# Ledger of designs, part 78: designed miniproteins, single chains

Each design is a single chain, and the fold is of that chain. pLDDT is the mean over its residues in the fold that is shown.

## One batch from the design tools (miniprotein)

Design m2716
Fold by ESMFold2-Fast:
Structure m2716 (fold): chain A 97 residues (1-97)
Amino acid sequence: MEAERERKLAEMEEYIRKNSPSEEKYQQLLKSRQIAEEVGRELRIIGDAIDLALKYLKGEISLKEFEEKIEELKKNSDPLVQKSIENIKKATLEKLK
């Protein structure tokens, strides 16, 4: 269970890190969100973090709202999930500077 969960989180982090902030990156985040939802309850929080990143990339929410909601997700997550949420946040913000 743990090894499969860790592998899926690493795959999602890699997709976000490698893609440019473009329509292609938006589609990759959508795919990653779907994968997160399939893997189970603990990874739904990762799916929510990806959804927030997608909304921010689309201009649907402000940077402040994105950061506040990401911190709320981290507050109720285990350490592995928190690390992945932080990596999603960093990748999203670095590519959108």
Scores: mean pLDDT 70

Design m2717
Fold by ESMFold2-Fast:
Order: structure tokens, then sequence, then C-alpha cells
Structure m2717 (fold): chain A 58 residues (1-58)
């Protein structure tokens, strides 16, 4: 869904910015089974920023 892509990109950007503000080098992304696309977006954005991201299904 195109309408949901904006929310996924926003969430990824916010998560990466928040991790950077806290000086985090690693993050763990835990989302429900319906949130797989969002988890992938956050992982990609974090890795692009040099932050190690692990995706864990809830």
Amino acid sequence: MEFDDELKERAAKVAVNHAKEKGLKEITVVYGPDEQGLADAIKKAAEEAGIKATVVPA
C-alpha cells in the first residue's frame, strides 16, 4: 500500500535519529508479524547510518 510507505519511512527515520541522539551503536527492532515491512525499513535505515540492527519477530 502506497499510503503506508510514508509511515514506514517516517518510523525508520525517527528510530535512526533517536538512536543517534542516544549514541547507540546497536538496536533491536521487535515488531508483530504484520509489521515485517516496517522492521525491514528500520533495519535498512539504521545500517545506512552505521548502526547495527537486529530484527526480532514478536
Scores: mean pLDDT 72

Design m2718
Fold by ESMFold2-Fast:
Structure m2718 (fold): chain A 89 residues (1-89)
Amino acid sequence: MREELFEELERTAAEAERAYEAGKYLEAAELALRAAEIIEEMGRAGAISEEEARRGVATMLFAAAEALKKAGKEEEAEELLKKAEEIHA
C-alpha cells in the first residue's frame, strides 16, 4: 500500500499538470483534488507525517483553485483557497 500510494500520487500529479498544460482546467482541478485525497490517505496510513500531509493537501487545494479559476469557476476556486489557507495556517 505505501509504495502504491506514492506511485498513485506521482501519476495523479503528473496527469493534473498535463491536463492544465492542455487547457483542460476542470480535469486538472479534479486530478489535483484526487491527489489531495491520496495525500490524506498517506497521512492516515502513517506513510508520511501529519504535518507533511497537511502541507501536501494545502498545495493540491491551491493547485485545484488555480485550475478552477482558469475554468471560470471563481466561486468554487475561492472556497478551495480558503480551505487551503486554513490548513496552512
Scores: mean pLDDT 83

Design m2719
Fold by ESMFold2-Fast:
Structure m2719 (fold): chain A 75 residues (1-75)
Amino acid sequence: LGDVVLARAYAGDAAGYAEEGKKKSSPENQKKLDELIERARALAADRSVTLEEAQAFYDEIKAEVDKILEEDKKK
């Protein structure tokens, strides 16, 4: 049970990170962040996700959000 609970926590944190990113992004980039939020929420609802997959996904979402916000600042 611990792995399932922790996997949900990572997926939830990924969704939260993307939601905070969306608040700071341009309207064009909000669409990309909406897609990341949807991916994170889908992962949080998926009972078959492993802890390792959830951890990797959290790192991926965080990196993508950071990249989108950085590109938004350049434009």
Scores: mean pLDDT 78

Design m2720
Fold by ESMFold2-Fast:
Structure m2720 (fold): chain A 55 residues (1-55)
Amino acid sequence: VDELIARAEERLAAGDLLGAEIDLGVAELYMAVTKDYSRLDEILALAERVAAARA
């Protein structure tokens, strides 16, 4: 999950909003499957940043 979050953050910084969104989606799926929500706040914060960048 940490690797997916880090890659999404890098893609967001590079302006690759689609790539960041895909990586966040995979991270959310990983959390749902593993029942590990310890990174939920970071994923939600990045999702908000991607949404703001699209606006």
Scores: mean pLDDT 78

Design m2721
Fold by ESMFold2-Fast:
Structure m2721 (fold): chain A 79 residues (1-79)
Amino acid sequence: SALEEEAKRLMEEFREAADRALAAALRGDVQGVQAALARMSEIVERLRELAEKDPRLEPLVEEAERALQGLTAFARGVL
């Protein structure tokens, strides 16, 4: 469906943002980490909106939320 294709694109963008957050954290780039985590948060909110229309997408929201939480904790530990 169109919602599943949009969710797939959002998850690809989410993984790219996660990679940027990790790379920035390892470099000590606080601004880069904040920008990447903010983008991940924005994507999670968009996934939540899609899941309200199609509950089958809820597991993707949960996966993205866990990844955002984990990267936020990791970044705080290395910065």
Scores: mean pLDDT 89

Design m2722
Fold by ESMFold2-Fast:
Structure m2722 (fold): chain A 82 residues (1-82)
Amino acid sequence: MLTPEQLRRRLELAEKNYEKIKEAFKKTIEDMVKNRGDKEQVEKGLEEMIKSLEKALENARKRGLPDEVIRLIELDLEFYKE
């Protein structure tokens, strides 16, 4: 079981690297859309992932999981929102 302190360190690293990861992800999506021409499939995949993360966030809050866990899910959700 991870300690609350280990969870906070993971959250801090995720937040620190968030902008770099977001920029790299954006470029990857743009390249996929440009090269494959299946932009609708890419968009649907992202929407499904966003919905799954939103449900996970609701379930985490309902279960009373630590704030650090909830924040990690929120960062993932923000990451997939373009």
Scores: mean pLDDT 64

Design m2723
Fold by ESMFold2-Fast:
Structure m2723 (fold): chain A 80 residues (1-80)
Amino acid sequence: AKEEARKKAEEALKKLEEEMKEDPEAAEKIRAMGKEALALLSENDESAYEGAELAAQAMEFAAEKKKELEKKKEEEKLKA
């Protein structure tokens, strides 16, 4: 359960970081949140819940930033 939860969170967070590669600030924040979440997931069973919540927050943040990045890409097309 602990290893499974950590692996799942790690894979999800890495995928989000890859998606944000064009926004270095967003990628850095996702990485920081992911690192904290993975640390909490590794600490103990009580902290594992907190780590899972933080991982979920990182996913929400990434979804929000992905929308922002797509909007910026459209703006760049207009400017070219």
Scores: mean pLDDT 72

Design m2724
Fold by ESMFold2-Fast:
Structure m2724 (fold): chain A 89 residues (1-89)
Amino acid sequence: SLEEFMKKAKKVEELAKKVIELAKSPETPEEKREKVHEILGKAIEEAKEPFENKDYEKAFEILAEGVIEAARVLGNEEIVKEAEKLKKE
């Protein structure tokens, strides 16, 4: 449902915010920061079509995968595991 999608999307948004904060760290190499921006932007763009078609499960899957990929670029296994858990629920 849209309501369940919104609840999961809020949790994915919180994880994406953590990923963005880590990417903005002075200790994060510029190349990794650019890669994170590219991955998250692509996920948002690719999720639009399933969302408009009311395929909320597919839209959520794309957003969660984007967060997983971005967190892997930063080497943050904790965020990867949290996002994978959300994807399985």
Scores: mean pLDDT 83

Design m2725
Fold by ESMFold2-Fast:
Structure m2725 (fold): chain A 85 residues (1-85)
Amino acid sequence: MAEERLLKLLGEMQEFVAEAREKVAGDPEKEAKFNKALAEFDKKLQELGDKFQAAKSEEEKEKVIKELEKEFEEFKKKVEAIIAE
């Protein structure tokens, strides 16, 4: 079910954010960059959440989940680059 996939993905996102926050802790510049990246990602999550709620079919819901997975991969790459600085 699309809802089960979404919940699993949201759980993975929460775990990644928590781990990344710990990795940037104590570096104010990295923390600021991370918080900015997180705010931009949260905005995209809200937009995709609205699309998911508006979806009328399982196929449309799965398309939104695939878009969310892609946005999450881009977010992870951006955060990993910040940590590696």
Scores: mean pLDDT 84

Design m2726
Fold by ESMFold2-Fast:
Parts: C-alpha cells; sequence; structure tokens
Structure m2726 (fold): chain A 95 residues (1-95)
C-alpha cells in the first residue's frame, strides 16, 4: 500500500539520519526530506521489479550524502547499506 511504502521510506531515512548523527552530522529538514524522497523512489522501483532504477536511486543517495551532506565515504556507504537493507525487506513484504 501507499502507506506501507511511506512508512518504509521514513524508516530508511531515519536509519540514514541516525548513522550520520553517530558520525557527528545533523541533517537539515530539507536534507532529510531529500533522503526520504530518494528512499521512496528506490522502494517504488524495487516493488516494480526495476532493480536498475533502484540501484540508480541508491547511488544518487550515496552521492548526495558525500557531496551535499558532507559525510565521509565510509559513513555514506554504511548509511546507504542500512537504508538498502530496510527497503529490500519492505519490498519483499509488498510483493
Amino acid sequence: TEEAIEKAAEEAAKAVAETLREAGIELSDEQYEKIKELARKALEALVAGDEDAAQRYLMELYRYLVTEVGASVETAARAVQEAARILKEAAEKLK
């Protein structure tokens, strides 16, 4: 459902925010909204079976965390990995 997609995208965004906070990075409201949007798009792609689109959105999230948020490569990779885990688990339950 749309509600389940929204909930999973929010859970993924919260996991990203927590990973960044552990590294001493606090997100603005605009940055958090962008992360949630990318997580939602990745999840919608996974549910539709479009693995290539999902990977592109996850890569865009990684790039955003490194270039716009200022996270280290290691922190950004960890955040994206955790988000991907949450989104893939949600996609399996929504199929």
Scores: mean pLDDT 88

Design m2727
Fold by ESMFold2-Fast:
Structure m2727 (fold): chain A 80 residues (1-80)
Amino acid sequence: MEELREKVREAIKKAVPGLSDEVADEVANLLVEDYEKNGYVTPETATRAVRKLMEAGVSLDEAFAAVDAAIRVLIEYKKK
């Protein structure tokens, strides 16, 4: 589970290189916890993640890209 959180955090920071570690960690934790609980990321959690990124000054397009990248990491991790 810790390795998964690290990969998700890395994907978010790769999509938004200037993002603070604190915000990246918060978003990664939201997505990973929802995925572990439900087996997928709910639309509500994805929306909250995008909102947290935008509150940190990330553009809407970048926020969507970061969340999409994170969800892709979660899906690929489950397949392996």
Scores: mean pLDDT 81

Design m2728
Fold by ESMFold2-Fast:
Structure m2728 (fold): chain A 88 residues (1-88)
Amino acid sequence: MKDEVIKALEEVAKKFNFSESTVNILRKVIDNLSDPEVLREVLKVFRELIRTGDIIAALERLIDIVRDNPIAVLALAVVLTVVKREQK
């Protein structure tokens, strides 16, 4: 499961031109997730993001999915802030 999530992250990073720093933060978030159900939902969001291109909606959904993991929530909030700044 984690390998599929990492592969989906690499496709997202290429499509949205994420910095190496942003990709590294997201990889650490995935590594910190141990629940297979949470990993499956994250994979679904990344796949939907690749189809739709709605990165803000995808990041907000990811934060909701990982809400019980404060480290993951903080890391995703940082990524959301960076993405919002790059869209200005």
Scores: mean pLDDT 79

Design m2729
Fold by ESMFold2-Fast:
Structure m2729 (fold): chain A 74 residues (1-74)
Amino acid sequence: MSLAQLQAQIDAMIAQTTAQLSTVLSPEQVAQITATLQAAKDDLLALYRAGRLTPQQVLDTVQGLIDAFLDQAA
């Protein structure tokens, strides 16, 4: 998986999560969660570029954060 492909996949995951949360949370809370996921994306992609994480580890970490936010919203 290329960096561009990994970035696009994470962006799609964040967009899907934001759309789901927008049905149950306030705009302010959705914006805060989206900002948190974007910050995590930047940090994880930096670790991937440094050779410290595999693409799968990056995706698994993003999914874990998403699952935690969805669980809190349920």
Scores: mean pLDDT 86

Design m2730
Fold by ESMFold2-Fast:
Structure m2730 (fold): chain A 85 residues (1-85)
Amino acid sequence: MKVTLEEAVQLAREALEKYGIPRSGRLTPQDRDFEEKLVEELKSHPPDLDTVRELIEKAAREAKERGLPGGAILNAVSIYYSKLK
């Protein structure tokens, strides 16, 4: 089954809380590049719940390691899933 926007946003929020990443912050060029990369990864994989969860958790771990705010992950998820009918 295809993941909905609401489900994807909830998965992103849960991953950010799990890894202790703040949801808000000033976006940098690196955050925008990270956002675009996550959108492309979401496009290239099946929209099933397990795959989307794994991609979001991978992105959250990378964001924590790089010191990026969670806003880039939330934006990527919102951009991709809001355009899916």
Scores: mean pLDDT 73

Design m2731
Fold by ESMFold2-Fast:
Structure m2731 (fold): chain A 55 residues (1-55)
Amino acid sequence: SPLEAAREAVLRETMRRVKAWLDAHPDATDDQIAALHREVAGWYRRELAEREAAV
């Protein structure tokens, strides 16, 4: 479905961004990783809502 495709695209982009950030910050602290998770979760919710609204 278009909604499922949108969700999968947002999930893949989320995973790509997390990997890229971790690759760039190999010595990241647990606090920095926790902050990344909060920021990425916020971005995921906003992006998903916008793409679902566009379908």
Scores: mean pLDDT 80

Design m2732
Fold by ESMFold2-Fast:
Structure m2732 (fold): chain A 100 residues (1-100)
Amino acid sequence: SLEDLERIYRLMAEVAREEKGIDPSLSIEELLQRIREALKAKGVSDETIDRIIEKLKESIKNFPEEIARYFLAYELAKLSMTPEERERMDRRVAQRLAEL
């Protein structure tokens, strides 16, 4: 359900905030801009960044704004992480979801 989807993405955004200080109350536009900046800092080409941003916009097109913000906050957090840090974050999310 939409309520279950909101609960899941809210938990993911909470973990992202704890791990990397990402504020999920930031606007969709600001979160997308920070994602662009993070990708550029990693040496990703402008053409590839544009494709990634379009894919993210498509992914959130049918989401309520609040869920879209939670989703983007989690994606932004992943970009600042090593593979080990991402695996740890994914485990923390899975653990909290199992407690629901």
Scores: mean pLDDT 85

Design m2733
Fold by ESMFold2-Fast:
Structure m2733 (fold): chain A 89 residues (1-89)
Amino acid sequence: MAEFRAKLEAALAEDKAQLKELLKDEPELLEKLLELAERRAELELAYAQAEPGSAEAARLAAEIRKVEAEIGELMNEALKKQGLEPLEQ
């Protein structure tokens, strides 16, 4: 299970084709995960441009944490589906 999570994390960051293959039977989960990854990237860019210690930086950090929690929840859902769906031949 930890290996599958690591593959999902790596694919989400750098290999959209691998991510699509890993989640080919779960298109709704794939779509949500890609949308959250894009939002995280946009928030991280905004955070990098914000003044350190500002109210804006604090707000962006909170939003990043929320998006990361949502990504983690979807990744856990994918792990559960892998554990519950035995691969036949």
Scores: mean pLDDT 71

Design m2734
Fold by ESMFold2-Fast:
Structure m2734 (fold): chain A 85 residues (1-85)
Amino acid sequence: MEKEAEELAKRAVELALEEAKARGIELSEEEIKKAYEELVEYLKTLSEKERKIFELLLEAEEAAFAGDEEKKAEYLAKAEELLAE
């Protein structure tokens, strides 16, 4: 599961960087590295269900950033269904 945690953390950090860049916010290399390392460790502590919810929320955020409101709504609905279980 280390590879899965690292992959999700990389995607989340890359999205956060693109969002920050779009807003004119500059993040230091040290802040980026720390955020990635902390997120990888956090994701490793999650259950399979919790990681799936995180992935769906990340997909929704990626869709929102791309302007795809329909996909955003779909991923959020899937995350809510898992939370209700």
Scores: mean pLDDT 82

Design m2735
Fold by ESMFold2-Fast:
Structure m2735 (fold): chain A 68 residues (1-68)
Amino acid sequence: DYLYYLEQARKRLIEEGVDPRLVDAAVGAILAGNSPEAIEIAAKTAGVSVEQLRETIRRLREEIERLR
């Protein structure tokens, strides 16, 4: 279940001290297909930079791969 690993990765990043708002924006962007448009919308909605959000998305994807 992809959603199970995504939920686990989200929880781990928050426990490691990443801003929950930033992690939630990254999850939303991934679920929307991880397109440049989805990333821009998620960053604007969360009030974070696109650059910071891209880094968080990368960390989330790495964590999902580790959990799999």
Scores: mean pLDDT 82

Design m2736
Fold by ESMFold2-Fast:
Structure m2736 (fold): chain A 75 residues (1-75)
Amino acid sequence: DKAKEYGKKALRSEDPEEAKKYAKEAGRAAGLPEEETEKYAKKVGELMKKILEAPTQEEAKKYGEEMKKVVEETI
C-alpha cells in the first residue's frame, strides 16, 4: 500500500516541503489527477507549517489532527 506508506511519511515529516513531497507521492500512488495531487500536497504542506509555527502544543495538536484527517480522507 504505497499511498498509505507515503501518507504516513508526510504525517511524520518535520519540514513543510518534505511533507508536501510525500503528500504528492501519496496522491500519485492513490491515482489522483495531477491538479488534485498538487492541491492536496500544498494543503498538507501548509498544515505542517502551521503545526511547526503553532504557539501552543494545543494548537499544534489541532493542526496535526486536521492534517491526519486530510491524509486519511484523500488516501
Scores: mean pLDDT 80

Design m2737
Fold by ESMFold2-Fast:
Structure m2737 (fold): chain A 64 residues (1-64)
Amino acid sequence: SEAAIARGREAIATAPPELLELLREIGEKLREIGEQTERFLKRYKEAKTEEEKEKLREEFKKEA
């Protein structure tokens, strides 16, 4: 949810300086995962056959 993402960003922003670079990289990876998940869900909702949905599920598992 947006609220969970906002809380994560706030926690990173309050981190000790020595951890900021590491936490920034983790935050960037989480954003990428969120974008991939959003694109997957859009494609899945547009799929009209069970065969296509199964193919999308397999592709997503390989990327996760």
Scores: mean pLDDT 75

Design m2738
Fold by ESMFold2-Fast:
Structure m2738 (fold): chain A 74 residues (1-74)
Amino acid sequence: MKVVIPPSLSLEVLANVVRMQLRYVRENIDKMSKEELEETIEALRYAVETLKEQLPELAKEAEELIKELEEKLK
């Protein structure tokens, strides 16, 4: 699937929004229900697909969080 990402300034804004969302999830992970964890994993997978070519480091952070959430669901 080909993804079109906005120009660099818009990309920086998107990166900041994703970073804030990752922080929110990490701070609230112990308060989240199983359903909320599953929904968060799906949203993070979408973020990885969107960011992996332009912001690989941020995509990697999202992938690491997905693994952490999946371990909590076991």
Scores: mean pLDDT 73

Design m2739
Fold by ESMFold2-Fast:
Formats: sequence, structure tokens, C-alpha cells
Structure m2739 (fold): chain A 60 residues (1-60)
Amino acid sequence: MKWKAELVPEEDVEILEEVDLTIGGATMKVYKVKLKNGEIAYATKIALDGKTVYAVFTKE
């Protein structure tokens, strides 16, 4: 399995779907997003110094 992870600004992602994942009693929101290059990927939302970015995971 190969995964790529990158930080993408909020302005550069289109949110298609919100997915709730529950792991060991913890709930995590995962977003299905479309990137500027047209790829569909899953991402988590991160707040950095008052800015919103997405950690995007793309499968190969």
C-alpha cells in the first residue's frame, strides 16, 4: 500500500463529502475532497495559527 500525504490550503480543496469515523471510542471527521488537479482524495482538517489546512491522503 502506498499513500501520499500533503498539506493543502482550504482554498485549494473542494469538499465533496464528510465522513465520521469511530476508532476505539474516538470520533474523527474525514473529508472526501477534490484537488485542483482533479484528483479525489481523503483529508483531515487541521487548524494552524488561525488558518485552516487539510492533510490530504492519496492512494496509489
Scores: mean pLDDT 74

Design m2740
Fold by ESMFold2-Fast:
Structure m2740 (fold): chain A 70 residues (1-70)
Amino acid sequence: SPLLEQVRQLLDGLLQWARDHPDASVDEVFRRWEETDREVARLMAQMSPEEQRQARRLLDQLRRDLAALL
């Protein structure tokens, strides 16, 4: 799905940004997470229920990956 691919790219971009900025504060990472979450929500509004379930799983995985970096 092109929408799911856009979600993956947004989530991968945030994770890569966090890896490239190890000195970033937890608050800065959280703000960028909120921005990404809002963008993903806009894409999810266009998705089927199955695509929305897959997008939620990707978001949950990103939360775990980001927490591991902090």
Scores: mean pLDDT 86

Design m2741
Fold by ESMFold2-Fast:
Structure m2741 (fold): chain A 63 residues (1-63)
Amino acid sequence: MMRSDLAYNSSRGLNQSSRQLLDLGRQNPSLQDLYNRGSDNLQQSSDLAQSVGDRLRKDLLDR
């Protein structure tokens, strides 16, 4: 259970950073591609951390 909390906290932090990059991209359209790519990578990492948290909590018994 405690490990899932760490994963969820990491997920939230990565999601917040992803949103900040999207905001910077909106302010700088010429660099938007770079900010969007960075945001996508952070969001994928956020989703992975969330999935790890959920699996540690729900799927350990189900294997």
Scores: mean pLDDT 76

Design m2742
Fold by ESMFold2-Fast:
Structure m2742 (fold): chain A 84 residues (1-84)
Amino acid sequence: GRELITYQIGLALRAIGLAIDALQQGAEEVAEAALELAREILKSTDPKKLEIASDHINQAEQALQQGDFQAALEHLKKAIESLK
């Protein structure tokens, strides 16, 4: 149980990392796809325990929809910190 949760969190961290790298390169569409994947992984893992990370990913998605690239990047960094 717990080992599987740790593995899924690791996958979410990789997806968030990909989104950060994509945003830094200006690849917004790739970043959005990576964030959707991260959100799905976190929701299927433990939505209550991982709510801080999920909230930051949601805020990053909203920032991207508003064209606020820097705010999106900052929220993704906070999502990673909450999962470590």
Scores: mean pLDDT 82

Design m2743
Fold by ESMFold2-Fast:
Structure m2743 (fold): chain A 81 residues (1-81)
Amino acid sequence: SAEEKLAEELVKEVEETLKYLERKSKENPEEYRKLVEETLKSLEGALKMLPDVLDPNSEAYARAKKALEEAIKWLKEKLAE
């Protein structure tokens, strides 16, 4: 379904973004911090909008929500370092 594809794309984009940030942490620590802050704000916004994009009772929604929540927790931990 379109919702399942959207959830897969969102999960993939989150994973690719986190990998990019890990690479940037080694190349430019100052830029990395700013990117983490910007990404955190973006993902928190995506999480808030998720019920408007995917059916809250769907497995697709559950997967997308979990991926966003786990990424948000990881980013908050990185900002606390």
Scores: mean pLDDT 85

Design m2744
Fold by ESMFold2-Fast:
Structure m2744 (fold): chain A 90 residues (1-90)
Amino acid sequence: MLEELQKLAEEAAKKLAEELSKAKSQDEINRALERTEKELKEQPGVTEAKASALLLPSPHSDTSQVLVSVEVKSEEATAKAEAQTTLPRL
């Protein structure tokens, strides 16, 4: 159960990180986060899902690093996964 929930969180974080790396606007980022949470909430046994993206400062790049975090809850367990990707400066 926890292992399946953890795998779900990890796959969602990885997929979200890929979507954010292709985002052209803040609106696309917000839409990707919202879609990820909605898709996770539709999964059997999931009671709550949260997706977030934290912009990390990059001192010498035309791009920013983004830390993606996904948390998935069931009645018995909570799983959290993180992934890092690169976002063009918007």
Scores: mean pLDDT 78

Design m2745
Fold by ESMFold2-Fast:
Structure m2745 (fold): chain A 87 residues (1-87)
Amino acid sequence: LSQQAQQLLQQGQQLFREGMQLFQEGVQTNDRQKLLQSKEKFTQSVTLFSRSMYLSRQSGDQQLYEQSQRQLDEVEEALQKVVDTLS
């Protein structure tokens, strides 16, 4: 297990959770600033999950690779929802 890949996954998960909270609040209160902050958090999370996926592949950790890929798919879907909401 790549320690660096796991750390990046955990950091990405934290940013994703923060982004989801901001998105929920932004939609509920019709707050454009919170939606933009949510987009920023999701964008940062994408970068971290992509890095985790790359490093887990390099280390041969299939489980960590698959977990990072699932997280990346989820955050990309969430990012698309934010973009659609901001339109």
Scores: mean pLDDT 88

Design m2746
Fold by ESMFold2-Fast:
Structure m2746 (fold): chain A 94 residues (1-94)
Amino acid sequence: ALEEALELARELGELLSKKSNEEQAELFKEMAEKAAKLDHPNAKEAAAMLEAVAEMASKRTVTPEEMERLALRLSALIGAEKALELLKEAKEKL
């Protein structure tokens, strides 16, 4: 699960580089809304982290390396399986 999350995060970073800052920010906001609804003690913290990434993405492109770090941090907060699910849903919207 963790290796899959990291690979998918890098792929998402590459795909996001082809999208506008507005589209990138919207994607991370949607991820934050989904994270907030998770049945997990760290759901709100994960959502807040994704909201911060959305604000960053509105001003500049998030790199593949930054996406990998985001996947690591999400996996540490909510588990690799839930992090992978959020990343898969994000890819479906691209």
Scores: mean pLDDT 84

Design m2747
Fold by ESMFold2-Fast:
Structure m2747 (fold): chain A 97 residues (1-97)
Amino acid sequence: LSVEVKAKQAFELIKELSSKPERTVEEEKQLSEARSELEDLILLDPDNPVILKVAIELAKLEPNDKAYLQRLINLLKPSESPSAQQALEELQLLQSE
């Protein structure tokens, strides 16, 4: 699978699992693993606009998770790409809300 397809699949899984009011231990593990997979994809290709868009959409889905939002910001800070810098700006705006 392409990195873009993997990022979208991880996002859809996170979106589905995070919308559940009660999660099993296995679902919590799947949610954690999907979040880690997205972080790994950002590290592999921090310039990829599809991966960055997925990360921003994920942050918007869980705006109260400031710790995860800060982790995404920290992953993007070393990147000098215009796409990564734009994503960083959007994530920082979400953090200030």
Scores: mean pLDDT 77

Design m2748
Fold by ESMFold2-Fast:
Order: structure tokens, then sequence, then C-alpha cells
Structure m2748 (fold): chain A 75 residues (1-75)
């Protein structure tokens, strides 16, 4: 069954999410206000995740969304 995520696993996912979001936001030419809002949303979302399985699901979904966003931005 699902196990609790460790602080190290949460930090690693947070790092990957932040890098992915910053890359997409830079590509979309997003402003500083948008970046601050996104970082706040990510922090709250990560705090809600409890298990490794939940972290992995979020990671996979984010990778798919980032790929789609980059395709849309690269018109």
Amino acid sequence: GARPATEEERRELARLLREAVLRVMEYLKAGEEDLETMEAVLAKGLAALKTVEELEEVRKRLEELVEEALRLADE
C-alpha cells in the first residue's frame, strides 16, 4: 500500500515542480505576479500530498501538462 512521503522526497518533487513551472512561465513570458501566485499554489498543493504514490501521480501529470503547455507556447 501507499507509504508516507519523506521530507526529502517532498523537497525533490518541489524542486522539480518549481523548475518545470519556471521553464513554462518563462516560455509563456509570464510576469512576476504570475510566478508568485504559481509558487504559492504549488506550496499549498505539495503540503496536501501525504504518500509517495500521490507525489508520483502529481509528477506524471505535471510532466504531461508542461509538455502540452510548451507545445501551445511554441506556435
Scores: mean pLDDT 69

Design m2749
Fold by ESMFold2-Fast:
Structure m2749 (fold): chain A 68 residues (1-68)
Amino acid sequence: MVQKMIDLTRDTALALREAQKAQSEELLKRTAEDYKEGLIALGFSEEDAQLAAERLLESGREIMKYLE
């Protein structure tokens, strides 16, 4: 279980970095959706996964806004 959490976090961070480099809102949304699905697959509730994905999306938007 711990290894799967580490893998999900690493993959999400890499995808988020690519979305930020590309300045792509669509890639950022996809990354947030993939993160939500990954959390649900690991046994998190849909509600908790949705909140985590929304926070990731908003944080990513703020970072992209700062860089642009």
Scores: mean pLDDT 77

Design m2750
Fold by ESMFold2-Fast:
Structure m2750 (fold): chain A 92 residues (1-92)
Amino acid sequence: MKALTPEQAKLAEEGIEKYIEGLNAMEAGDYKAAIKYYEEAYKLFIEAEAYLGAAAALENMADALEKLGDYEKAEKYREKAKEYKKLGEEYE
């Protein structure tokens, strides 16, 4: 993973906090709240250029969407997560 600037690292840390709130909502069965927290985490990770974190947030949003029965939107988010995972990893 590319080294983040101090500002990007702080945004990524805030993203991790939102991601954890999403995980707690998933465990509680509040899938709609989980999606909101993961969406906030995703936005913070994108701003931080923390693409592996962005991919993880999208994958967990997809899991929550599947729990709500929205399989089509879940699949779109899984495809987007694969793109960010590749972007966050060396593939040359």
Scores: mean pLDDT 84

